# Designed miniproteins, single chains, continued (4), part 54

Each design is a single chain, and the fold is of that chain. pLDDT is the mean over its residues in the fold that is shown.

## One batch from the design tools (miniprotein)

Design m13853
Fold by ESMFold2-Fast:
Structure m13853 (fold): chain A 87 residues (1-87)
Amino acid sequence: MTKKLLERMKELAKKLPDEELSKRLIEAAEELASLPEVKDSKVTSLLVAAAILLVAALNSKDPEEAKESGEAAIENIEKAIELIKKA
C-alpha cells in the first residue's frame, strides 16, 4: 500500500502551483520509496497525514496557507523516512 500512496502523492504534488514545493515533495516521496517497506503504524499514520495535508494545499485559495500545508506534508514524509532509517 505504501508504494501506491507515494505514487498518488507524487501525482498530486505535480498539480501544485509552487514549482519548488512540488519538486521538494516529489523528492521526499521518491527517497521514502527507495527505502525498505516497514509495517509500522506510525509510518502509515505520517503518510496518511501527509496526503491529507497535500490535498489541503491543493484546495487552498490562500497561497500562504497552501505553502504551510505543503511544508507540513514534506515534514511528515521526512519524519517517516527518519523512523524507517532508525529501525
Scores: mean pLDDT 80

Design m13854
Fold by ESMFold2-Fast:
Formats: C-alpha cells, structure tokens, sequence
Structure m13854 (fold): chain A 81 residues (1-81)
C-alpha cells in the first residue's frame, strides 16, 4: 500500500497493466497445466479475482487497495500451481 502511494500515477497505471497481464497469464497457465479439476477451479477463481482488482486499478490508479489486493490474489493463485 505505502509503496504504491510513493509511485507516480503513470507508474501505478503501468503496474496495474502488468497485474492484468499477470492475471491473464496465470489463467492460461492454469488451463494448460495438468491439474486436478478442484485445484484448477481454485486457481482460476483467484486469477479472475486478481484480474477484477487490476481492472479497478486501471480505472482509478489512486485505488491503492485494488493494486495490493490484485497482487495478493495472484500470489495465492501461483502458490497453488
């Protein structure tokens, strides 16, 4: 949260774009991975939630909580891969 507040609006916007791309990448990775249906569903749910938060940050780069929540959801999804 504090880290994002120190960044310029342009830098936060670029971070939000990066989070969107990471979420899409995780969705693709999960779809291609040899995972149980249950594990795949959990990863996809977290990645989609991260994408939703990242989209909120794109609409409002001052929504620092959306950036933090997107990162957290992506980390939780990656831990399940």
Amino acid sequence: LEEYKALSEKERLLRAIALVLRAIGLIIEAELADLSPETKAKILALAKKALEYAREALKDPNNYEALVNAEKALEEARALL
Scores: mean pLDDT 82

Design m13855
Fold by ESMFold2-Fast:
Structure m13855 (fold): chain A 96 residues (1-96)
Amino acid sequence: EDITIEDVPEELKLSKEEIELIEKKVREAVERIAAGEDALAVMREVAEKIEKELNVKISEEDIEEMAKDVEGLVKEGKLEEAIEGATKYLLNLVEK
């Protein structure tokens, strides 16, 4: 992402702590979906938690897209790819 402020460390708008929070919530979500929970419901819950912690807004369309991608990857047994993909998606949303 492009740097908009000079005090952003390592060319990221988010702190390491914020990135770790997103990854942790995504990992929890992917594990729950792999356990048989509804992907859309789980991703909505995770999005609401991230919105509260980081004071950002995540659209319903973004939640639906993430849920669909995660569900597809989980069905293929690609849990690590699901975690990485959803984390990148959320980081791009939050950094905007």
Scores: mean pLDDT 76

Design m13856
Fold by ESMFold2-Fast:
Structure m13856 (fold): chain A 91 residues (1-91)
Amino acid sequence: MEEELREKVEELRRLAEEGKKRVEELEKKSGIKMTEEQLKQIEEEVDQVIELLRKEGKEVLAEALERLREERGPLAVAYAMMALGAKKAKE
């Protein structure tokens, strides 16, 4: 369990870095930066997703996201989820 959790956290850290770079590129291109209100919404969404994953029995993924949130904040979790979603959308 712990080894699987560690590997998942490392994967999510890489995805968070990838997602962050993509968002930074979009911000540079659009000239739009995140507002305080948007940051609060992301924090709430992260909490909801982690709870949903726990209810679905995806405990390892939920714990990995929670550890990432504690280490790097809720925005890093959002970046990781965006990158993960993009990966699953491509067959």
Scores: mean pLDDT 75

Design m13857
Fold by ESMFold2-Fast:
Structure m13857 (fold): chain A 68 residues (1-68)
Amino acid sequence: SEEELIEELKSPDEEVRLEAIRTIYDRRLRSEEIVEALVELAQNDPSLVVRNTARHILKLFGEEDVLP
């Protein structure tokens, strides 16, 4: 579910967060809650890979105007 994906984006495991981002993109999920969660990861995630991946799909969604 979308709620499960949002929880996976908060996982302590980097690979789980990356897989959640990929699943969000594959399923084309663009709800306000998903976009806000991706913006949070793009800005604040400890992993550079996770931050860059979140920024990348936000750009693909046309959401780069909300990026910090």
Scores: mean pLDDT 81

Design m13858
Fold by ESMFold2-Fast:
Structure m13858 (fold): chain A 94 residues (1-94)
Amino acid sequence: ASLEEEIQAVLIAEFVAGTLRELRPDISREQLRKLRTEVARIVLDAFKNKESIEKTVERILERIREIVPDISDEELARIGEVIRSQLRAALDAL
């Protein structure tokens, strides 16, 4: 993967983690750290494999469900919209 792809993956992960913290102020530092690591990995793999935005969103939301099992469908829908927006912006920049 390129350095630019790595930077975009980290930025998307930070934005997703920030959004989740706003929706869930009680989320632990350990959950946020795990989320950042896993989201960055999924995004980087998606760039490398030229995966669709929708498939990438699906993978990230599945991982969020594993890390935050009590997350609601409404919260996931809001996070999904954020991920789509960030991925579109990143692809335009790459």
Scores: mean pLDDT 86

Design m13859
Fold by ESMFold2-Fast:
Structure m13859 (fold): chain A 73 residues (1-73)
Amino acid sequence: SERTERLEQEIDELLKKMEEARKAGDFKMTSELQKQIADKVRQLIDELLAAGERERAEQALSQYTARVKAIGA
């Protein structure tokens, strides 16, 4: 849906900002962005689950969790 596509775009933008903050050594900003990403991912998962798309919700959770972990390592 348009809403899920928008949420995915917002998450991708926040992930890029988190990567930039991490490279700059701004650990406070990295932590704040990680919290914002977690909130947006939660919204995306809730939207997918409400639409009955359980497998897509699980895939999205796995994908975004892995991306956040890769940036934070």
Scores: mean pLDDT 87

Design m13860
Fold by ESMFold2-Fast:
Structure m13860 (fold): chain A 95 residues (1-95)
Amino acid sequence: MEAAELARRAAELAREAAERATTPLAREMAQGAADSAEAAARAVEEGRIVEALFLLTVAQSELHLALDAGGVAEEDVREVLELLREARRRALEAE
């Protein structure tokens, strides 16, 4: 699967996690992760690999903040983090 597809899937699942979030802070952080992952997918498609890697790292950090805030399911966050990790690996291979 291409890096952009993985990043878009991560964005989709992060939005679902945000919708299920039971605290405002966790919802905000999960939504931020979704936005960063979507931006990373676009950056990959435009060949801006360095920007994409930065955005994937931002998305990962935002998901950890959502988990720390509480009110998101750990399993939902874990799945998104795995997709972001694979997207980063694929983006590095595309350089």
Scores: mean pLDDT 86

Design m13861
Fold by ESMFold2-Fast:
Structure m13861 (fold): chain A 67 residues (1-67)
Amino acid sequence: MEELEKIKKKIGEDGIKNPKTANVLYVYVETDGKVIYKEFELKSNTPEDAKKVREEAEKWAKEVLKQ
């Protein structure tokens, strides 16, 4: 819970700092009571790009969960 709030706060800070370039997907995975996160950059604000980045993020999350 607290780690999620920290990730959300970081997104907000980046948006304030660079509002025109805030195209980042933050993915979090909870394993063994720890939260691991990774940032995936969106190249555009299109549904196609979002789907591609989401698939990449899902693959990463599944690999982390297998451990």
Scores: mean pLDDT 60

Design m13862
Fold by ESMFold2-Fast:
Structure m13862 (fold): chain A 70 residues (1-70)
Amino acid sequence: SKYLEKLKAGDKTFDLEKGVRAIVEGLGLDPSKVDEIVKELAKAIGSTDPKNAKGDPEALIGAVREIYEK
């Protein structure tokens, strides 16, 4: 929840899909989970365009881990 709240508080525009894919690959996680994680994070931050999401990209690794470990 801490990283998800930090992600939501940011105002930087970034590609959520590309970011999630890079993190999932970097952590050695299942690549088939990328679309599910992108959808859940986009919904959580209120983004309708995951390629131009607004948030704090520095919090993205923590937020991806919070979603994946549930």
Scores: mean pLDDT 81

Design m13863
Fold by ESMFold2-Fast:
Structure m13863 (fold): chain A 100 residues (1-100)
Amino acid sequence: SSMEEEEIRAIERRIEELREKVLKVTNGNEIAAKLFEILEYLDAALEAIAQGKLAVARHLLERARELVEELEKKATTPVELKIARALRESIEALEKELNS
């Protein structure tokens, strides 16, 4: 639990650092809004996991993945793509935990 929480927190911190960088480039407002929405779904999924609501968590992760795919379609810089990949990796890591 605590080790998995540390990995998730490290990913979230990395995403926040990349988010600040993207806000200083083109399309920052749209990208920032999607990043916030994806992080909200990830936070909700983590809460659902903590409550044992695994079906709810899976649905929230599916919504987050759809938003990451939209983010990738709007991404025009290597930094934006790195953020999208970090978010995808976070989603995949949580999905793996739900399937173990």
Scores: mean pLDDT 73

Design m13864
Fold by ESMFold2-Fast:
Structure m13864 (fold): chain A 68 residues (1-68)
Amino acid sequence: SLAEELVAKAESGEIGYGEAAIKLAEHYAKTGDEEALETAAKLLSKANPDISVEDALKGIKEALKVSK
């Protein structure tokens, strides 16, 4: 899956955790794939250790809900 590919790339250092999280959040916004959302939150928390996975998940949902 896209989530597994992006996690593997981030864990190997090919891309940053934050970049992988953004790509998965965009995929979730387009598809509604809850696994992509959960994985994006985990990756965002790894990129910003001061943010818990729960807070990252809420932040992603809120950002996607707010109209641009």
Scores: mean pLDDT 79

Design m13865
Fold by ESMFold2-Fast:
Structure m13865 (fold): chain A 97 residues (1-97)
Amino acid sequence: SMEEKKKKQLAALGLYTLALKELKGWSLDEAQEKFEELLKKGVEFPEEIQELAAKINESTDLEESLELLEKIRELTPDEEVKKGIEKMIEKLKEKAK
């Protein structure tokens, strides 16, 4: 459905923006501005990345979320986003200790 497609696109955009935030040390406000900028530009993500990002948003299990993040990292051609996701994974693992 259009609602499901939009939800998956927003999930991917959110993850992309959070990855860049972690890499570049942006504030939440700066990350939100970047999210809104990319949303207005109509940035499209590969469907596989959209599906995985949506699953992360629905997951209540830290281990599952870490596995999904690793899969997105492997599929992402953008080196900055890859590095940002790596930092997100490290930060989540530190919180679990």
Scores: mean pLDDT 83

Design m13866
Fold by ESMFold2-Fast:
Structure m13866 (fold): chain A 84 residues (1-84)
Amino acid sequence: KAAEKFIEIAKKLLEKGINPEYAQRIIDAANELKRATSPEEKARAYQRVLDALREAYDAAIKEGKYEEFKKLTPEIEFPDTAVG
């Protein structure tokens, strides 16, 4: 479920004009999470998803698309204190 959600978020980020490289990294990491079988593999893949999401988040801020990004990721907690 989580992996499919991240893939959908990446597709929506592409639709909003976020750099395709960041969206692809999220998709790749989410696919690794989906294929992970051990707790260690799942933890590593999840960290990679979070890293890719953070990079996309930083790009969205720089491009003035923070509100659009946050609206597409309501279930993901980001450090709001960094932007306000």
Scores: mean pLDDT 71

Design m13867
Fold by ESMFold2-Fast:
Structure m13867 (fold): chain A 108 residues (1-108)
Amino acid sequence: KALEHHEEILKEERVVAEVVEILIENRNNPEKAAEKLEELAEREEEEGRDKLAEQLRVAAELVRKLKEITPELLAEILKEAELVTPTAGVLIAAEEFKRELERRRKLE
């Protein structure tokens, strides 16, 4: 049980990290981000992770309503879909920092 539980936690953290990457990479194309989240949900459902697949579909629906995915909206999407992990928090903070650097670079 302990080993199986540890493996499931690591798989969930990896999937949530993939969600963050999808949302970051497709920040200016929410429809494409939503499509990729639906593909990820199908993969997780095939692996027997039905609850995680449902959470991913909720995230996809939320993303489709957006014009752009900001770091703040990304954090809110993960919260609403119950996809909050320590790794996701670090990735969101890194994206906030990267966008601030890009903004400053454009002013030079």
Scores: mean pLDDT 76

Design m13868
Fold by ESMFold2-Fast:
Structure m13868 (fold): chain A 60 residues (1-60)
Amino acid sequence: SNDDIIDELSKELLKLGVPKELVDSQVETLKKLIEEDNFSDEELQEAANILLEHAKEKKA
């Protein structure tokens, strides 16, 4: 589930034109939060939604 959320986020950010370096950095940060802070699927999805909203606004 967590891996699926991160994979979907990564693909959508790349589709929106976010630089791969930034996408990779964000994915690394989220994976670290899952590993160290036991980030829930809900918390991960909320963080993913914030990143996607920001990327969509920049594309518009």
Scores: mean pLDDT 77

Design m13869
Fold by ESMFold2-Fast:
Structure m13869 (fold): chain A 93 residues (1-93)
Amino acid sequence: KEKRKEQGRFEVELETTMLFGSKESIEAVKKILDKMKEAQKKAVKKKLEEEKAKLKALIEEYKDSKTGGKVAVRVMAESGLKAIEELLEYLEK
């Protein structure tokens, strides 16, 4: 029961991290990961690796853009990528 509650909070924090990549959201996700069992952490790692690939593709697509909207998308994707990479490094221990 408690594990399912923490997992629900993790989904919300992960979505926030992918959208904004804030230091606070990254730390919140790390705290939730510390409470997870190994099987759950393995599933999270797989999801983060899949999202990392998607964000890298998006950054590459918009790398040379000077249009404000595309620049904003690229900046958000770069923030999300940094957050995901930090979480993946945290899970490698």
Scores: mean pLDDT 69

Design m13870
Fold by ESMFold2-Fast:
Structure m13870 (fold): chain A 76 residues (1-76)
Amino acid sequence: SQEEINKTFFELLGQLQEKIKQLYENVSQDDANKVVKKVEALFQQAYQKFQQGDLDEAKKLINEALKLIDEAIKKA
């Protein structure tokens, strides 16, 4: 349903926002800004896919963004 789709997307958005906060807490501001720029590009693509009803592709793109943040934190 649209309600389940919306709920899932907002839950993923919440996870992304929390991970961005963790990124800035663990990585230099300059390095964090570079990662966030890539994350923002993936999020824009995910939001467009979500608006088109392609929830699977939207989830994939957000998970790619989350992975980029996790990898940046691990390397810090």
Scores: mean pLDDT 83

Design m13871
Fold by ESMFold2-Fast:
Structure m13871 (fold): chain A 120 residues (1-120)
Amino acid sequence: MLPGRGRVTFSLDGETVVGESEGTSPLLALEWARSIVEEEGAVLKEGVLRFYRDGRARLRLVLEKDGKVYEIEVETELPKKNAEPDRELEASAETPEESLRLLDEFRAEVERFIAAVEAS
C-alpha cells in the first residue's frame, strides 16, 4: 500500500470537522467512500483521480447525503518514478448505485497503477 497524506472533512448541519491522517492511501480513501455510499446512501458529487510521471497520485472525492458532506483528499508518492504519462480521471454521479460503480472504476485504476509500478 502506498503511504500518503490524507485529509478528511465532515460537514453536518453547516458544521465542518477536519481530520488529517498520515499513511492514508488512495485505496483506503476509496474504501471509506464506498462504505459511506453503502451505509448512508450518499452520492458522489465530485471525484478526481490524477497520476503524475514523478510517481505522485492525488485523489479527491466529495460525497453528499441529507445535508452531510464528506470531503476526502489524499496525495501519495510511489517509491519509484512512474514512466506513464500524466493522467486524470473525473467522475460525478446522481445516485448511490452510480456512485458505487464509479468508485469501483477509480479503485481498478489505482490498483492497475500500483501493479505497473511493482512490475517495473
Scores: mean pLDDT 72

Design m13872
Fold by ESMFold2-Fast:
Structure m13872 (fold): chain A 114 residues (1-114)
Amino acid sequence: MLGLDEETEKEILEISALAAFTIKSLMDSGFSEEDALNFTIGVLKGSGDTESARALERNREEIVKKVKEISVEELLETAKLMKEGHSVEEIREKGLEKAAELVEFMSRAIAEEL
C-alpha cells in the first residue's frame, strides 16, 4: 500500500515489474549492470516517465543487487501477473518472494518521486 489512488498504485507496480524484467533480460544478454540500468532509465525518460527514471537512478546499487538474485523467468512471470492486476501479496503466495520484494522496493521509490 503506497498511499496513492488504486489506478496510480497499479501503474507503478506494473512499471516496477517491467523495469526489473528489462534490466535482468539485458544483463542476461551480455550487457553490463551499468548499461542495462542506463538503457532502462533511458526508456523511461523517452516515454515521459521522469519520476520512475529518477527512482531507478537514486537506487541503482540496491536494484542491481536484488535483480541479480532473481531469474529472468521469475521476473517475466511477475511482470505478467502485475499487468493482469495481481497484488504483491498474490505474487508472494505463488513463491515469487524475491521478485515481489523487488517490485515493492521499486514501487515505494517511484512513489517518493511523485
Scores: mean pLDDT 87

Design m13873
Fold by ESMFold2-Fast:
Structure m13873 (fold): chain A 89 residues (1-89)
Amino acid sequence: MTPVQQDPRVQRLIARLEELTSDEDRLVRLAAQGALELISQATKYRPAAVDELERALEYLLENKDSEDVTKRIGAVLRLIGAALSLVYE
């Protein structure tokens, strides 16, 4: 594992995302899989990006069972954006 993936906060995020790869909602599963792939590519620890990834994951967990498809899509896009910021910002 790279140093980023060995951080306790990042390890907790990975564990929570791995649980979501078994979620009943395909959109949630795809988001979790995509976020895990992006985290695996991160080479430098970025505290602000980790903070946003934690918030994005909490937002997804709050909205994943919403009947409003727009809220679920928004939560998925936020999670992917947060994971991208961990790799590139």
Scores: mean pLDDT 80

Design m13874
Fold by ESMFold2-Fast:
Structure m13874 (fold): chain A 102 residues (1-102)
Amino acid sequence: KAQELLQKLKKLLLEEKVSKEELNDFLKEIDSLDPEEQKEFIELIRSEVFQLKSLEELKKLLEETLEEIKSGKPKTPLAIRLLQSMDKESAIELVEKLLSLL
């Protein structure tokens, strides 16, 4: 399950346009994970998506990205990417969901 969700996240981050329905389905799949699967998923995001050394670094990246999206002043590659592919509300929902796993 965690590996399949990782591949879905990678696809969402590469898509030119992400629908609200596709995002909501993805967020529901994260909510269906048990605690050990959630831990595995966030570790895979840290290591394979962002190639960061620690979950603390991932938390800082996601918190910075969230503030930039909320302020409407994207500077990080992630904030820029998310706002290009989805609306502000959807981008906030995705980043907040990932932060909830930390």
Scores: mean pLDDT 84

Design m13875
Fold by ESMFold2-Fast:
Structure m13875 (fold): chain A 74 residues (1-74)
Amino acid sequence: SKLQQLQKEYQKLAQEALEKIQQALKENDKERARQVWDDFMKKVIEILKQAGYSDELIEKFRKLMEEEKEKILA
């Protein structure tokens, strides 16, 4: 139940963030795209904490996502 609720929350946040990032990139607004990414990541980290992932795994995930951000938004 709780895990299913967190999964639905994640899916909604991911869809909303993707749409906003795509719109910002179409408008050549990389700063807004980066802001949307950062806001999304803060919410995802909170979901991972609520799901019971360790701080070590969350930190590793955060670093990987920062690397992906720079590749996509460069």
Scores: mean pLDDT 84

Design m13876
Fold by ESMFold2-Fast:
Structure m13876 (fold): chain A 98 residues (1-98)
Amino acid sequence: SSINKRIEKYTNLIINSIDQLAKVSTPKQQEVLKKVKEVVKKVKKIALTNGIDEAEKYLKEETKKMLEELEDPEDQGTVQTIESTVLSVLKMIREEEE
């Protein structure tokens, strides 16, 4: 499926971007990025198996839980930025007609 190839391509690009950000992050920030990366990996799996709407729902629920556990505003901002990026990508793919 063309849509499945786009899901894999863009979620992998986000995962790779998280890995690059981790290289210039503090150990504390690396732990936050590791948790967010696992959420993005599961979003990819859900999008491929259950569809984009279920993946979007899962992403919102898991990032909300992470934000409730984070005390550092910078770490909260990082999680929110990654969530917004993933949501934007999923919306773009969902609105494709190919």
Scores: mean pLDDT 87

Design m13877
Fold by ESMFold2-Fast:
Structure m13877 (fold): chain A 119 residues (1-119)
Amino acid sequence: SELTRRIVERAADLLLENPGRVLGMSLRELAEALGVSVGAVRRAAREIEALGRELGVPFVRDPADPRSRTLTIILKAAIAYLVLSGRASQRELARLLGVSQSTVSRWVRHYRPVVEALL
C-alpha cells in the first residue's frame, strides 16, 4: 500500500540520519518518529510479510534479536530500500549499522522482491 511504502521510505531516511538511535528504538518510538500510529507500523510489517509469502521469500525471525518481529521487518525493508534506491551501498550500511557486509547482503537479497513490489 501507499502507507506501507511511505513508512519504509521514512524509516530509511531515519536510518541514514541517525542509525544508532533508530536501532535502539521501541516500536512506539519508531511510530512517533515516523508520524504514524503503532497500529499503522504493525499493518505495514504484516503487508511486507504477506508480500514475502506470495513471492516465496522465507522471512525467518532471528531468535537472538530482542526487537519485535515488526521492528525487524520494517528496518530490514528500509535497509533494502536504501540499497535498491541507490541512496547507500551495502558496505556503507554495514559500517553504519555495525554488522558485516554479508549480513546486509542477506537482508537486501531477502527483502529485494518485496521492496520492488512496494515501489
Scores: mean pLDDT 81

Design m13878
Fold by ESMFold2-Fast:
Structure m13878 (fold): chain A 87 residues (1-87)
Amino acid sequence: NAEEIKKRLENSIKGLKELIDKLTDEQVEAAVDRLIELIKKYSKYDPETALKALDELERIVKEHLSGPLGQRILDRIKKAKEEIEKK
């Protein structure tokens, strides 16, 4: 259900934005990985909104994370954008 996935995606992005500074590195990576997978599922219904969600996720990561962890996560977001754009 596209509507249910969209609501879960919006709530999950908001939750990450609010809590990212309180999470461990492992929790941040797991949360971002789950969000990327959810965004990829949503891209089958609305690729434009899915790409905007990845842009928002990238902005949150750039704002709150640095060093090797931040770079590793940003690389994964970039790969997800490329996979959606190829469709």
Scores: mean pLDDT 83

Design m13879
Fold by ESMFold2-Fast:
Structure m13879 (fold): chain A 76 residues (1-76)
Amino acid sequence: MPETLTHTYTFVVPKEKAAEVIAKAQKEVDELQALRDRGEWLQVGENLARVTDAKLEAKEIGDNVEVTVTVTVEVR
C-alpha cells in the first residue's frame, strides 16, 4: 500500500518582507501543484513518489507573518 507522508515547513518573516516571501513560496507551491496535477510517479532513490497536495497558508502574528507550506506525497 502506498504510504502518505506530509512535510510541513514554517517560517516567520516581518510584515515588510512578507509579500516578497509569500510570492516566492507561492511560486514553489504552484510548481508542486503542477506536479500533483500531472499525477506522475517519480523515481526517488529506490522508491516511487508522487505529490498529492501542496498548499501555502499565511497568518499575521503581531508585526510578523507566519508562512506555512505543507506538501503531501505518496510513496511506494
Scores: mean pLDDT 80

Design m13880
Fold by ESMFold2-Fast:
Structure m13880 (fold): chain A 66 residues (1-66)
Amino acid sequence: SAAERLIAAAEALAAELAADPAAKQGLTDIRNEVRRLVEAGELTEEKLEALERQLKAIYTRAAHAA
């Protein structure tokens, strides 16, 4: 599913950005929020897209800071 792919992407990026505590925490927060929304049955397409954009923003900021 799209949710499972987003969780996997967040976990993979958190591992790659292990030296950036802020980025790792942000990615962990996204993973936890996706899981929470799936478990609650509250994951909408709009919320999923917002979380995907947040993931991309974290990655872009981390890459720019390097």
Scores: mean pLDDT 82

Design m13881
Fold by ESMFold2-Fast:
Structure m13881 (fold): chain A 74 residues (1-74)
Amino acid sequence: GALETAKRIASLPAEERKKRAEEIRKNAIDAAQHLGADVEKAEEAAEKVREAIIKGDYKEAAEHLRELSKALGA
């Protein structure tokens, strides 16, 4: 689930967390485009996920991952 994913990412070294956060953002935008979802909402949620991961706040990252999932589910 989102919390488990966020915890795994938060356990990575800072440089790897930064790379993983950027991959999540890119993948989210690509997914929104392919699904015909709201790209702007997906990008906003993905950016919040990126910021939370960089800070190491896995709880905040998990909440924003759930927001992203909702944006992609449309």
Scores: mean pLDDT 80

Design m13882
Fold by ESMFold2-Fast:
Structure m13882 (fold): chain A 96 residues (1-96)
Amino acid sequence: LTNLLDAVEAAAKAALEFIEKIKDKLSEEEIEKMRKIIEETLAKVKELIKNNAEASEIAQVINDGISELVELLKKSGISQEEIDEFLNKINEALGK
């Protein structure tokens, strides 16, 4: 019962809330970079939805954004347990 746009916006919000929760473990530059990835991914997905893009193309953009965030979290020394919590929250928001 969740609109794809609502699901993606909920996922972006969950990602931003996770970064806020762990901000004391991140540099200001890392926080800005992660926020930019989330914002750019959301904007790109919104444009694709507006242009009636294929579901596979939208999924690829979402997966690319998640992968880039996970790579940065690992580089920042965030534990695998915390990354798994992050991924679980994103998947819940996306309706899995």
Scores: mean pLDDT 83

Design m13883
Fold by ESMFold2-Fast:
Structure m13883 (fold): chain A 93 residues (1-93)
Amino acid sequence: PVARSEEEERRLRGQLLLLEIQAEAARRMEERGLTDDTLENQAEALRLMAEEAERRGLDPTPLRKAAEAVANNDMAAAEEHVREAVAAIVAAG
């Protein structure tokens, strides 16, 4: 019970960290008026998430690679890099 609660708290902290990174990127996109669902705006959102991750002491590389993949319309590579980034961020919480 105690060990499970500690694991759950770490998981929730990691999920909260991910949400905070996503929320900051979304806020900056809204400030710039970038609300259209375009590949350029999707790539920019991922770049902003990478910048916020770096500010929090996390490796921004997977998110930057995901942004480049989206800009090149390589959705399979983008999904792989996003999954890598999400796993790393959640583990960091």
Scores: mean pLDDT 82

Design m13884
Fold by ESMFold2-Fast:
Structure m13884 (fold): chain A 81 residues (1-81)
Amino acid sequence: MSVEEGQEIIEKLVPELKELAEKAGGNPIKSARLSNELAEKKGLEEPVRQALSVMGYELGKGKSPEEGVEKGKEKLRELLG
């Protein structure tokens, strides 16, 4: 998987991650866990799963979707080089 391919996947999943963060009630650890569970159910590759968990954590902290995506992209760049 390329960074660009992973980025498209994480951007497409933002609405689902936002819903999970709302269900987590401001708990970033729970939001990250729910985001990881979503990634597992969708059979997503390890770099994308880690990016979604980071995004879920940020959204659970009350960060904007845009800030969550930026952190997810940062994680993808870290893992995929």
Scores: mean pLDDT 85

Design m13885
Fold by ESMFold2-Fast:
Structure m13885 (fold): chain A 90 residues (1-90)
Amino acid sequence: AEKLLEEGKEYFEKGDYEKALKKYEEALKIAEEKVKAGDLSALSTLARALEELGLLYKKLGDEEKAKEYFKKSIDLGVLALERAVRSVLS
């Protein structure tokens, strides 16, 4: 999934938003499946894919989808931070 995010970001930087979208969607799907299977190491990739999709939809003018993806990324980041804080305070 990480390589797909790199490829998507290259397309995004070149202004090829259609190809960037496809790469980010593929990265999101792979990261979601890994997290569902219990591979929590994929959480950072999942959060990044959601953030990149939010930025992409914002560039495309789809503010509703952009907000939805940003919210999902923030929710994952908050859960990761809560876990880290609880681990330190234990």
Scores: mean pLDDT 77

